Designed miniproteins, single chains. Designs and how they scored, part 61

Each design is a single chain, and the fold is of that chain. pLDDT is the mean over its residues in the fold that is shown.

## One batch from the design tools (miniprotein)

Design m2100
Fold by ESMFold2-Fast:
Structure m2100 (fold): chain A 97 residues (1-97)
Amino acid sequence: LSEKTRRMILAGVRLVRERGFDATTLADIAREAGVSRATLYYHFGSERNAFLAVRRAYGVGGASEGLALISGRSPAEAERIGEDAALRAAAETLERL
């Protein structure tokens, strides 16, 4: 993933975690990531692709963080593991679209 795509995925996951999918818009994700909406469309190709990548990242990242916590990792280590898993899942999703 490019650094801008990485920032957009992580911004999307954070916003969804804070307020849910229904309250999170593409414009909110672009603003939170510090990019223009045009930049977001350029990197994802479509709103559908952006939301699919964020949805996949949220699910895989959350599951990986939870498993790390159950396995005795610290909260900080679990958060990092979840972030890494989220970004990998988003990359795999975008490659298939």
Scores: mean pLDDT 83

Design m2101
Fold by ESMFold2-Fast:
Structure m2101 (fold): chain A 86 residues (1-86)
Amino acid sequence: AEEYAEQLARLSEDGARLAKEKKMTLGSSIGFAIASIGLAFQMELEGVDGTEAGNLGAKGGLYGSDGDYEKAAKLFEEAARLAREA
C-alpha cells in the first residue's frame, strides 16, 4: 500500500499552495511539520523510504512559520515530488 506516500504528497501539495497564497499560520505550519514526519515514519515502517520527503515537508512547515513563504513553497514542492516518486 502506497497510501502513506500519497498522503504525504497531498499534504505537501497543500502546504505549497498555502505558502504561495501566504495563508500559512503558525498552527498550520506546526501541523504540516508534525504530519510530514509522522507520514514519513509510517512509510519507513512499510519499507518505503520517506525520510527525505518527510524532512523537506517539516522544513517547509518551519520556514512557513518564520514567514519565509518562498522557501516553504519550494520545500513542500520538492517533498511532494519525492513522495510521488516513492
Scores: mean pLDDT 83

Design m2102
Fold by ESMFold2-Fast:
Structure m2102 (fold): chain A 99 residues (1-99)
Amino acid sequence: IIELDEEEREEAIKAFEEFLNEKAKEALEKVEKEFVEPIAEMTAAAYTGGKKEELKKKEKERLLERIKETVGLILLGKLSPDPTLLDPEVQYFLYLLEK
């Protein structure tokens, strides 16, 4: 699911926030450090202009929102939790929740 309307995004994020407990918070922080920050750093490093720090922050926020939306859609039953169809960051988050 690549294109979500604003209502679907809000519903997915709300489902994720309602699901969010201590274990899910720890899992999200680990995904942020091990996947999101390295990906954002690589994306920012590919640019040769100014605003690299701003771009890194923006990419980090975008990746975190994407994880929240994807997990929220799975919780709502609108997306399959099939690992072959999910981004590696989402797969790792779900793995940490099962542990």
Scores: mean pLDDT 73

Design m2103
Fold by ESMFold2-Fast:
Structure m2103 (fold): chain A 64 residues (1-64)
Amino acid sequence: MLSLEEQRRRMLQVIDTLVKAGLSEEEIERALNQIMAHLASQGVPQSVIDEFRKELLEYIKKLV
Protein backbone atom coordinates (compact mmCIF):
# COMPACT_ATOMS: atom_id res chain seq x y z
CA MET A 1 0.00 0.00 0.00
CA LEU A 2 1.27 3.48 -0.84
CA SER A 3 2.02 5.89 2.01
CA LEU A 4 -0.60 8.58 2.76
CA GLU A 5 1.74 11.26 1.38
CA GLU A 6 2.22 9.27 -1.85
CA GLN A 7 -1.53 8.62 -2.15
CA ARG A 8 -2.17 12.38 -1.75
CA ARG A 9 0.45 13.18 -4.41
CA ARG A 10 -1.19 10.68 -6.80
CA MET A 11 -4.64 12.17 -6.13
CA LEU A 12 -3.32 15.66 -6.95
CA GLN A 13 -1.98 14.30 -10.26
CA VAL A 14 -5.43 12.80 -11.02
CA ILE A 15 -7.06 16.17 -10.27
CA ASP A 16 -4.60 17.92 -12.63
CA THR A 17 -5.58 15.43 -15.35
CA LEU A 18 -9.33 15.97 -14.76
CA VAL A 19 -8.94 19.78 -14.82
CA LYS A 20 -6.97 19.57 -18.09
CA ALA A 21 -9.72 17.33 -19.51
CA GLY A 22 -12.16 20.20 -18.98
CA LEU A 23 -14.24 18.78 -16.14
CA SER A 24 -16.05 21.33 -13.97
CA GLU A 25 -15.27 21.88 -10.28
CA GLU A 26 -18.57 20.12 -9.45
CA GLU A 27 -17.68 17.08 -11.61
CA ILE A 28 -14.22 16.83 -10.02
CA GLU A 29 -15.78 17.19 -6.53
CA ARG A 30 -18.14 14.28 -7.28
CA ALA A 31 -15.15 12.16 -8.33
CA LEU A 32 -13.33 13.11 -5.11
CA ASN A 33 -16.37 12.09 -3.03
CA GLN A 34 -16.18 8.62 -4.62
CA ILE A 35 -12.44 8.41 -3.84
CA MET A 36 -13.06 9.52 -0.23
CA ALA A 37 -15.74 6.83 0.18
CA HIS A 38 -13.24 4.25 -1.07
CA LEU A 39 -10.61 5.43 1.44
CA ALA A 40 -13.18 5.12 4.25
CA SER A 41 -13.91 1.52 3.16
CA GLN A 42 -10.14 0.83 3.42
CA GLY A 43 -10.17 1.93 7.09
CA VAL A 44 -8.58 5.37 6.69
CA PRO A 45 -9.65 7.53 9.68
CA GLN A 46 -12.38 10.09 8.98
CA SER A 47 -10.14 12.93 10.26
CA VAL A 48 -7.50 12.04 7.62
CA ILE A 49 -10.18 11.79 4.91
CA ASP A 50 -11.59 15.20 5.92
CA GLU A 51 -8.12 16.80 5.69
CA PHE A 52 -7.49 15.18 2.28
CA ARG A 53 -10.88 16.37 0.99
CA LYS A 54 -10.23 19.92 2.25
CA GLU A 55 -6.72 20.05 0.71
CA LEU A 56 -7.92 18.67 -2.63
CA LEU A 57 -10.92 21.05 -2.85
CA GLU A 58 -8.68 24.06 -2.09
CA TYR A 59 -6.24 22.84 -4.76
CA ILE A 60 -9.06 22.57 -7.33
CA LYS A 61 -10.29 26.10 -6.51
CA LYS A 62 -6.77 27.45 -7.13
CA LEU A 63 -6.64 25.70 -10.54
CA VAL A 64 -10.04 26.91 -11.76
Scores: mean pLDDT 73

Design m2104
Fold by ESMFold2-Fast:
Structure m2104 (fold): chain A 78 residues (1-78)
Amino acid sequence: KREAREEVLRLLDRAVELLRRGDYAGAEELFRRADRLMREAGLSPEEIREISREASKRLGEVLGQPDVQFVTEAEEEA
């Protein structure tokens, strides 16, 4: 259960990284894998929603805010 959730989050994290690099096709493939893994692992609707919220949070962090510096820094606005 927790292991499956962690794997899904890792896939989503990698997909977000690919989106940041402009690899939309690769990101879509990883999103598909995450969806399949969630269904195969028998995650509850609540667990899926929690994963979705964490993914959204990570997306917000990767997209960045002008006032925020991440450990993995975003490219500067030019």
Scores: mean pLDDT 65

Design m2105
Fold by ESMFold2-Fast:
Structure m2105 (fold): chain A 69 residues (1-69)
Amino acid sequence: SEDEIIRNKAISTFGNNYQDALDAGLDPLTAAQTARDKAVEEFERQGDEKGKRYAQEIGDRVLQELRDS
């Protein structure tokens, strides 16, 4: 489905930026904030409003999980 494709794209975009931030030595909370912002900016640049929304939702969920730890 279109939604599944866009969601998987958002998950991959967030995940790649998150791993890059961790590899750069950022702590998990800062890495997740950076990854969320970069993923949102990438989808915004592409005009992909659904991808942007999914990237925001994924990032916010990860941030909430890290804060609850």
Scores: mean pLDDT 88

Design m2106
Fold by ESMFold2-Fast:
Structure m2106 (fold): chain A 100 residues (1-100)
Amino acid sequence: EELDKRLAEIRELVERIKALVKEHFTPEQQAEIERMLEELLEYVEKHKDDKEIVDTALAGLRGILAELERLRDHPEAAYEVIKGRFEALKKTIEELEKKK
């Protein structure tokens, strides 16, 4: 099913983000990013049958990974950008929940 495929892609993106964070961030920053990733995965799991929420999470994670790859040599800037993107993504998903 297409939705199962997107959920698998989300899990792959989460693992790739965790790997890059482990290489370049402090242990404290790693813990914060992992907390934000787990929070996002909890939302996706609660709404796994909602294509709009799943697609929004997928697009957000792709954007986060792209920024992390571009800023890999600038971990402090990467941390601030990624944190902001997670907060924006959470707000977008919460607004989508209100419409359901």
Scores: mean pLDDT 81

Design m2107
Fold by ESMFold2-Fast:
Structure m2107 (fold): chain A 65 residues (1-65)
Amino acid sequence: SIDLALAEALIRMVGTTLGVRVETRIEGDTITVKIEEKDPALQEQLEALIKKIAANVGAKVVIER
């Protein structure tokens, strides 16, 4: 859906802004996000933002560390 595509785009943009490598995949109603970051603080900050973005569009999200 367009809501899932917009959420994925926003997640990718946030990753780019924070300088963190993020891989995303949409499967059905779920966005799977892989965060490739060694700094735990940046990883947690990005994870929190991803969850907020997903919640705003009603998407399911799976975060892989």
Scores: mean pLDDT 81

Design m2108
Fold by ESMFold2-Fast:
Structure m2108 (fold): chain A 74 residues (1-74)
Amino acid sequence: DDRRRVEELRRGFSRRVRDSSDLYRRQSDVYRRQGRLDEADFYDQHSQQHDDAIPTVGDMALTGRAAAREIAAA
């Protein structure tokens, strides 16, 4: 069933995006501890961008096949 396959791909994509977001958050924390506040802020913003990029079921319905294709590529 396409719905189950799409959900499986979305889950995989979301996990990869979250892993990347977590890496950026950890880098931000490291730079902040080192007193590199400008670099810490940069990585913190990158983490937020990745969180915002995680597609919801609604977003996938609105963007259609383009979103499904992108998720399948990830």
Scores: mean pLDDT 61

Design m2109
Fold by ESMFold2-Fast:
Structure m2109 (fold): chain A 87 residues (1-87)
Amino acid sequence: KKEEILKQIDELERIVKEHAPPDLQAEMLRILDGLREAVENEDFDTASKLLRQLRKLVLTKADPELREKIWPVIEKIAQLLLEMKKE
């Protein structure tokens, strides 16, 4: 459901605001804003592209503690997006 994806995006934003350093926080929140807009517009191709950008950013710039906190939420969003594309 679209509502479940938006809920996961809200949780990811919460973790980012609490745990990410300021520069990384700003970049991640910008991607998350785009991701939310794409999901709300049911543009799941753009949403998937933005999620890939977020994954690359996390793997490249996030420390292990932040990565451990956010990766399960990212993977849940990825799974839900895949389900929406199949429906």
Scores: mean pLDDT 83

Design m2110
Fold by ESMFold2-Fast:
Structure m2110 (fold): chain A 55 residues (1-55)
Amino acid sequence: MSRKEQVIQWLYDAGFLTPEEAARLLAMDDEEFARALGRLLGVSVASAMAVLRGE
């Protein structure tokens, strides 16, 4: 499972995502996903990219 898939699963289990939102995020590339994650969590795109890199 990729880091992106793990992050989406954790957010879904925490109740932050609907099934439709989770499916949409899975279809995004890493940069688009980082922008969406940044908006969802209220963090910068750079911080979201760091999460995807495992930093």
Scores: mean pLDDT 74

Design m2111
Fold by ESMFold2-Fast:
Structure m2111 (fold): chain A 94 residues (1-94)
Amino acid sequence: MSLIEEVIELLKEALRALEEGKHEEALELVKRAQEKYTELLDKLLEEGKISEFERKVLIADMKRILEYVEEGKYEVAKESIESFIEWLEKLKKE
């Protein structure tokens, strides 16, 4: 499985866990997605596909999703995860 596919799968599982009220499972899945996403961004930076500034912004976006889950803001977390999955699916098709 590619890094981007791993991130997408973890985020889809996190979304399912949030929908089922499994908040601790969702938090763990988002943390794993953040780790894999950081690896993906490091690879994209090395390949010259993103700038260091873009990497910082994208890491901050994923960190915000994690913070929403930690703060119990589950509806905004779900919306943010869904938007993030859509963006990653588009990136994967390139």
Scores: mean pLDDT 84

Design m2112
Fold by ESMFold2-Fast:
Structure m2112 (fold): chain A 58 residues (1-58)
Amino acid sequence: GRALRITERVRSAETPPREFEPGEVVSAATLARLLPGFSPEQAVALAVANGGAEEVEI
């Protein structure tokens, strides 16, 4: 299935915040929690376009 590899260390906007480290593989739904207000598909597109994540197959 399709997943995302994190390329930069990030923290979510949740309370308490969640931390994601470079090299971690996450689902699109998990990535959407870093960008509340976006759909999982929009969060994937935004993160990949800004170099914060890379799409991978698992």
Scores: mean pLDDT 67

Design m2113
Fold by ESMFold2-Fast:
Structure m2113 (fold): chain A 63 residues (1-63)
Amino acid sequence: SSLQKEAEALRRKAELFRQGEEQALEMARQNPEKRATYLRMADALRKQAEEAQRRADELEAQL
């Protein structure tokens, strides 16, 4: 169904944001001088991943 395809797309999107979060955290470890910037980036990516996952779960709960 259309909703199932949208949910699958949102799950893939959440996974990409999670990968971005991990990369930002690694950059924070490797670049102490820019640590605060990379940690803010990681937080933003985490929130985007959680939002995408939440929307996917909401769509799957409908059908």
Scores: mean pLDDT 89

Design m2114
Fold by ESMFold2-Fast:
Structure m2114 (fold): chain A 83 residues (1-83)
Amino acid sequence: SLEEQRKLLEEYFKKADTDGDGKIDTREEFRIFLSGLFYGTFKPIEIDESTYDFWFAYFDTDKDGKITLEDLLKVLEWYEKNR
């Protein structure tokens, strides 16, 4: 359900937000987030610059250079609406 997907997304976000500031604004935090999302593990993954830029821009919905939980929820809502 949407509620289950939201809770899972919140869990992955909190695992990646290592400094607890409510934002993913470092390359290392984002790598941990992507690792959780794609591989179900919270270890950094090797990604090239273009792949990093693509996924960061995809999740950074307000274009502020930081990914918040609100940004992730907007992506989830867009995906559900455009199925």
Scores: mean pLDDT 73

Design m2115
Fold by ESMFold2-Fast:
Structure m2115 (fold): chain A 85 residues (1-85)
Amino acid sequence: MTEGEQNVLKSAEVLIKEALELAKKGKEEGKKELAEEGIKLLEGPLALAEAHAEKLPEGPQKELAKEIAERLKKTEEEIKKIAEE
C-alpha cells in the first residue's frame, strides 16, 4: 500500500473505534442515543466509500474503497447488535 492508502485506512480504523466506544458506553449507561450517534458517525464515511467503490476505475484505490465500505458496514451491524442486547 502507498502511504496515502495507509493513512486513509488508519482514519477509518480511528472512526470505527470511536463508533464502537460510543455503542459500548451507551450499553453500559443505558443510553440508546449513544449507539445511534455511533451509527450516524459512520453514515457519511460509508456513503462516500460506497460511492468511490462504485465510481472509481478498477485498481488499488477502488479495492481500498471496497475494503473501507465493508469494514464500516460490519461495524454498523456490530453497533446494532450491541444496542439490541
Scores: mean pLDDT 78

Design m2116
Fold by ESMFold2-Fast:
Structure m2116 (fold): chain A 69 residues (1-69)
Amino acid sequence: LADKLRAAAEAAIDALPARQKKVYDMHYKDGLSFAEIAKKLGLSQSTVSKRLKAAEDAITDAVAAQVAA
């Protein structure tokens, strides 16, 4: 089950729209803060937060669907 949950999460991350995946990767893989991401992408911190939340929600939904199966 854990392996299937991980696979679902990874597939969801790979399926993210490019703009959401970029913010997700910059925060979780590169360790950048919202302020740093906002500066690098020319966005507000609010926009960065919204994109990251959308990415996290998509991943959570994919994992939840796998648990419910």
Scores: mean pLDDT 79

Design m2117
Fold by ESMFold2-Fast:
Structure m2117 (fold): chain A 100 residues (1-100)
Amino acid sequence: MEEAIEETIRRFERIKKEMLEAGEKATADLAEQFRGAVKSAAEAAVRNPQTLLSQADALEEAAEYVKQKSSEGTPEEGEKARKYAEEAARVLEEAAERLR
């Protein structure tokens, strides 16, 4: 679980760097937002560890945020950003299921 979240964070950091080098700032900005959302969800789970269900709920909310952000205001050339957002949401959902 923690490993999957850390891998997702590292993947978005790498995508951000690659997109900035390619001049795709909008896609890089989305990757940073997704990385931030995953990190915030992980920090919220640590900060408020009342139950395993509370941690699962935080991860599910992060997955919904990533999915919604991908569908709202995504740049026309954001096909890669959408694909990465879907993968991140899936990883967060799988992590939430493992906590239930």
Scores: mean pLDDT 59

Design m2118
Fold by ESMFold2-Fast:
Structure m2118 (fold): chain A 97 residues (1-97)
Amino acid sequence: MEEVTNEALKKINEGYEKLRKAKSQEEVDKIADEIIAFLEKYAPKLTVEQLAVLQIHVAVGLVDARINYPDNKYLIDGLERIGDAVAKLADEKEKEE
């Protein structure tokens, strides 16, 4: 894994932990926006394959959240927003390559 991909994975994991503890929709929006902004900043340095790894990582986290924390709407909503953002970045990168 490239250093940039490793930093993106760490940021997503930090977001997961913050979203698990979120107590309001405003807090979810702030956490998701922060993670998305970080990913958008680093996306130009990532290959389409590296973005695919991030998509899989978020998808696995979302499945885990739905199984282990099915009533945690904040965690699920936040992860869905991050997942949608990564998918969009991957689509944009693929069209350039």
Scores: mean pLDDT 81

Design m2119
Fold by ESMFold2-Fast:
Order: structure tokens, then sequence, then C-alpha cells
Structure m2119 (fold): chain A 100 residues (1-100)
């Protein structure tokens, strides 16, 4: 599945950003860009209802990540790790849904 491959690629890219100590704001930008790509693939491969659910999960994860950046502005290392954990959990949840 192209959608599952893109979700896995996205998580691996974020892991690399954590290892390279990239700004959390750059991780958020990647999250927003990849979310758009994932939504376009979902729209082509899945029903409207499932696509809407995936879009809502990604939007909520992005919103939480943005709040983390603001709350932990003085601890960017923790912010990076939390954003990665949110992305991993969100991607895994979507993958599990798609494998049913």
Amino acid sequence: SELIEKLKEFVEELKKMVEEKKPPEEMLKLFEEKSKEINEIAKKELSESVTEFISEQLENAIKTSREIIEEYKDDPELARKLILKIAENTAEGIIQLLNL
C-alpha cells in the first residue's frame, strides 16, 4: 500500500530529524507537508469516511505538536522526542486500521 509506505517513510524522516537535532519547528513543517501528501493518497485509495477519519487524526496530531513546541520552547530536545512519539502513535493507529 502506497499509503502505508508513505506513513512509514514519514516516521523514519522524523526519527532522522531527532537524531540530527533539527528544530522542532522544522519537524512540524514536515508533519504538515507529509499530512497533505497522505490525505491526497487516502482520497484516491479509500472511502470518503475513512479518508475524513485519517485527516482528523493527522490534524489533531499536528495541533498537539504545535502546542508542544509552544509549551516546551526552552526544551527543544524534549519537544522533538514528543513530536516523534505523537507521529509514531498516529501513523501506527492508521496502519492498524488499514490492515483490518
Scores: mean pLDDT 89

Design m2120
Fold by ESMFold2-Fast:
Structure m2120 (fold): chain A 96 residues (1-96)
Amino acid sequence: ATEVSVKTVAAMLLLNAAVTAAYLGQIDEAISALKGARGIVEELARKGYLTPEQAEAILTAIDKALEAAKSGNVEEARKYAQEALRLLNQATDDYL
């Protein structure tokens, strides 16, 4: 596996963990997972593995999930974490 594949899988696992944590009402765990995924997505964008448009869409979804989680809105946090995961998965298909 390339570094890109490993980092992408790590971000996907963190976003899936955020979805699960939000579903279970585990707000602190959801926030932690979302922050971890955000950092990896920023690194992938900085290295040019995501287009600016793909990076903006994914980071916007993560940021909306973080805002929802911080406000205690677990349904919106889950929704936006799922959207971020979907967008990242689609971006992966573009270079695999």
Scores: mean pLDDT 85

Design m2121
Fold by ESMFold2-Fast:
Structure m2121 (fold): chain A 67 residues (1-67)
Amino acid sequence: MEEKAEEAAKRARDIAEQLGLSPEAVDTAANVARELAKQGKPLDEAVEAGVRTARLVDQYGDRVLRA
């Protein structure tokens, strides 16, 4: 399970970096993907959600993500 979480985090980070997102957004992609994978979400869903959240953070700032 830990290996799956780190794989999700790494893949989300790689995609966010390829998209040219900010370092904060890249970290957000990795952290969201890791948490969702730990919760038992499929790898693809965890990565997609992480990248989507990172794009929102990059565009609107962390106010959208950090309640």
Scores: mean pLDDT 78

Design m2122
Fold by ESMFold2-Fast:
Structure m2122 (fold): chain A 92 residues (1-92)
Amino acid sequence: AQAARDAVIAAQRARAEELNARLEEARKNGDKEKELEVLEEGLRLGAEAARALIENNPDRPEEVARARAELPAIVEEARKALEERRKKVEEE
């Protein structure tokens, strides 16, 4: 139902705003481990949101097919970036 989709989108936006606020707070406090936690949670949320958009966008089958094929690589690249940040946190 449209109302349910609108509610999901609103909830995802609220969570993204909350994560951004927590990320800024962690950075201001110099809490690199908390920063990493927020980024990892953001990646998980972003992947879920992307999958939902792919599955619920039948009007653009070409874009859906491309996004579905590209999503795993994008998620893996982001995961590697987070792992690199983890190494930096361990070195500091």
Scores: mean pLDDT 72

Design m2123
Fold by ESMFold2-Fast:
Structure m2123 (fold): chain A 92 residues (1-92)
Amino acid sequence: SMAEEALKAAEEALEAAREALERAKAGEADKETLLRAIGAAIAAIGAEFHAELVLKTSKDEEEIEKAKEAIKKAREAIEIAMEAMRLAAAQL
C-alpha cells in the first residue's frame, strides 16, 4: 500500500539520519557522512508528503494509522538529518 511504502521510506530515512548523526557526533564525519545525511533528509521529506497525500485521500483506518506513523517518523528523520548535516559540514 502507499502508506506502507511511505512508512518504510520514513523508517529507512530515520535509520540513515541516526547513523549519520552518530558518526558526526563522534567527530568521524566525512563527505560520505554529509551526503548520507542530505539523502536521508530528502527521502524523509518525500515520505512525509507521500504519507500526507494518503492521509488526505484514504478512508481506510489502517492506512490512516500507518500514514500518521510515517509522518511522525519522517519529521523526526528530517530533524535528525538536519543536525547531522550541520555537524558533518563543520568537520569538513
Scores: mean pLDDT 90

Design m2124
Fold by ESMFold2-Fast:
Structure m2124 (fold): chain A 104 residues (1-104)
Amino acid sequence: GRALAEEVERVLADPRPVSEKEAKELEKRAEELEKKAIEYMRKAMTTPDEKEKEEYLRKAVEYGQEAILTRYVLATRRKGPEAGLKAAEEKAKELEEEFKKIEK
């Protein structure tokens, strides 16, 4: 969301090292967002209501994007922006593959 986008901007302007506690909190947040993205994708594919499907798909995309950005922030703060970009690309690919499996 917006708060995470603001954190990305701050990390790019002043990329300070992440503490072990902050790293664990960001990893947990990313995992929770990933689970929500997958959950909403499953709900979208199983609902008979077209309007509910559109809303669930929107939520799946939003949670997926926040998970990718959280992974980017964590990796950038740990190992710099190249590591952040790689982590974001790998997570985006993993979520795309998982979503394709749910769509049949």
Scores: mean pLDDT 80

Design m2125
Fold by ESMFold2-Fast:
Structure m2125 (fold): chain A 71 residues (1-71)
Amino acid sequence: MENKEKIKKGLEKSIEALVEKAKAEKEDIEVEVEDVVEIDGVRYKVKIKVKITVTEDKVEVEVEIEIEELE
């Protein structure tokens, strides 16, 4: 599988944890992270924006993920 798939899988778990936290605390969460990760000798620039809005009846999740392969 491409390394981008591994990165996405890791991000999915982190986002799931944030959603569970927002639900448990009944609190809106907004996070923006930019980092460089290396997998199998290849570097990737990863930018993530996550916005979680909690209401009495529902949880809305907005996710933007940008993954750029470096060299």
Scores: mean pLDDT 77

Design m2126
Fold by ESMFold2-Fast:
Structure m2126 (fold): chain A 72 residues (1-72)
Amino acid sequence: MEEDLNLALGSAFGAAMMAAGQALYSGRSTGEYSSTSDNITAEGRGENDRGIGRGRNGDAEAEAEATVADVP
């Protein structure tokens, strides 16, 4: 159990950094970000978790899921 917790923490940190970097890398629409800046923070943690599970192969789908799943 403790090993899993330590591994999860390391993975979460790495994924968070990668997800944030990939979001900036993508160059998403700044106009909408300006309006939904708060949503990006909530979606960020969704991207972190989904980024690890999906990898970077499902960018469009991952973004859609993060938006829909995080909204409710």
Scores: mean pLDDT 50

Design m2127
Fold by ESMFold2-Fast:
Structure m2127 (fold): chain A 63 residues (1-63)
Amino acid sequence: SNIDVDLIAEELSLVIPSVSKETIKKRIEDYLAGKVTVKNITEGLNLSPHEEFLLRLAVLNLK
C-alpha cells in the first residue's frame, strides 16, 4: 500500500502549527527511509510534549 505522506503531513501541520508541512513531510520521509528513529524524529523541531507525542503516534501508525 502506498502511504500518502503529503496528506499525513498536511493533517499533522494543522495540529502542530509551529512546524511547516514541508518540515513534517521531510521527517516522515526520513523515518520511512530509516534515517531517523521514532525517538529522534522530533529533534530540532522545538515541539511541546503533546506535539512530540502526536508526531510519534502518527509515524508509528504508518506500518
Scores: mean pLDDT 82

Design m2128
Fold by ESMFold2-Fast:
Structure m2128 (fold): chain A 78 residues (1-78)
Amino acid sequence: DDERRQLVADTLEELSDQLEQNGLTEASEHFRQAADALRRGDVESAREHLVRGVSLAMQTPEGEKLVQESLTRLQARL
């Protein structure tokens, strides 16, 4: 479903912006690339960037909180 894919991509882009605002630039870049890949339909690239972004974000309490909040928003929208 293109609508669901767009919703996930938008949520990842929101997370990317929040991570960047908190100085988590590398994690932010991976979530932005994952969102862009999803919008293009490149599921493999999106998965690789998502896994990397989550791994990097989860190394900090701030990143962990932002990922959890983003997942909660996504679950509410789906």
Scores: mean pLDDT 85

Design m2129
Fold by ESMFold2-Fast:
Structure m2129 (fold): chain A 92 residues (1-92)
Amino acid sequence: HMEELFKKIEENKEAIDEVRKHVRAAWKAAPDMPVEVANLTVAGMLLAVSGDFEGAAGTFRKAAEIARQNGYTEAADHLERAAKVAEESAKK
C-alpha cells in the first residue's frame, strides 16, 4: 500500500520532469507565442502536476495544434513530445 504510493510518486516525478523539459523547450523556441498557447501549456503543466496525465496530454496536443496553425512549428513539435510523455504516463 505505502510502497505502491511511493513508487507512483517517484514515477510521476520522472514524468513531470520530462514534460517540463519539453514545455521549457517550446517556450524557448517561441518566446512570443500566442497567449492562448501559453495559457494551455500552463494548464497542461498544472494537470500533470496534479496527476491528470490524460488531461495534460489532451491539453498539450491542443496547444501544439494552435501553435502549428500560427507558424510556431518548433514549439508545436516540443508540445507534441510533452503530450506523448503525458500519454505514456497516463497508461501506467
Scores: mean pLDDT 84

Design m2130
Fold by ESMFold2-Fast:
Structure m2130 (fold): chain A 72 residues (1-72)
Amino acid sequence: SEVLELLGKAADLARADPEAVLLALEAGQHYNSGDLETALRLAEEAARLAEKTNPEAARLFRQASELLRKEL
């Protein structure tokens, strides 16, 4: 899944921010369970946190969020 791949890459870049990494992992779990609305919310929150420390990670989280919105 492109969503899971983007979340994983973003989490790796954001690994200095454990809160953002945790949100990305939770987003992936909800995506795998079919809870796309919760996955989207968590991915958007991860992007918000990552924006402060790693704008590249934030961009990847936002890209994952855009793909999640298209699946809703």
Scores: mean pLDDT 85

Design m2131
Fold by ESMFold2-Fast:
Structure m2131 (fold): chain A 82 residues (1-82)
Amino acid sequence: SSITEKLKIAKEAVELLKEKRYDEAVKLVQEKLGDKTEIKSEEELVKRIEEIVAKLAEEARELKDEESIKIAQEIAELLSEL
């Protein structure tokens, strides 16, 4: 589903952040998650990802999309490690 694909992209962006590949993470979020707003810091990027993932997780729960819910949980765990 579109939700599952967006969550997989968000997870990839967080993994890039863990690797200190900041510019690649910014590009991925802006190009593939539809957030074209200027991201000026790593802290802003983390906040944007959290906001996007929270919205997608809510939509996934309403649709009972278990795969997407699981990916959102994995992203929350990865973000807690930053």
Scores: mean pLDDT 83

Design m2132
Fold by ESMFold2-Fast:
Structure m2132 (fold): chain A 57 residues (1-57)
Amino acid sequence: SSIEEKAKLGIQLASPELVEINREIAEKLREIGDGIDKAIAHYKKTGVLDPSLMELK
């Protein structure tokens, strides 16, 4: 049965340090996604890709 493997994965994900790291990664991925969406919207309006709109703050 895969119960032990699922339990071990759950313990790793439940670690406060790993949870914090995963949260930071998720936040950075959201920032990147927002920048890409802005660049795509600008490109659709102007036909020009503006890399400055993808700049993370």
Scores: mean pLDDT 67

Design m2133
Fold by ESMFold2-Fast:
Structure m2133 (fold): chain A 63 residues (1-63)
Amino acid sequence: PAVTVRADYTIYGADGAVVASGTLEAPDGAALVAQAQALAAALEKATGIPVARVELTNVEALP
């Protein structure tokens, strides 16, 4: 069976404030990074607030 990778994300605006946080799951680390980047881009479009950085923490492989 394929493993799933899970991580907590925190998205920071250009002013340094936290814009969004939560948890993401993906079939691998590359997909996880791609999902985090897509979420940040979607959030910028929705809010009009530029994203300065995305942090992924508590990365774990699920069975």
Scores: mean pLDDT 80

Design m2134
Fold by ESMFold2-Fast:
Structure m2134 (fold): chain A 63 residues (1-63)
Amino acid sequence: KEKELLDSIPREKINRLIAGQLLLGSGESLREAAEAAGMSVGNLRKAIEALKKKDYETLKKVL
């Protein structure tokens, strides 16, 4: 179930992703957002896309 899968992802990883999204929203580059999230630019893009689609299985794999 989607909710159970999301709840299984460590909060710390979710918080890093949120920090990266916040930086993107404030006009920072993808590179800077990825650094804040502790991810590669490609993985940050995949994580954001997975969140938009509520694809928590892919999100868990990328984080």
Scores: mean pLDDT 76

Design m2135
Fold by ESMFold2-Fast:
Structure m2135 (fold): chain A 77 residues (1-77)
Amino acid sequence: SRVDELTAELKAQIEKVIQAVKDKASQEEIDALLQEFQDLAREAASRLSDEELREIEAELQPLLDEYGALLRQLAAE
């Protein structure tokens, strides 16, 4: 379905961000990947119902939590 396809795309993009952070990529590279994620998220938000967006958010939450934990770890350095 459309929701499943968008969920898969958003998961893949945030996984790329997480991997770039783990690989110690440049801040410019990380920012570019984050911009791509934000662009995909904005497009999804403009085309989906609030219920569909909540479903996608729930599916993304574990990856977003992992990303948040990585950022907190880096901030402590």
Scores: mean pLDDT 83

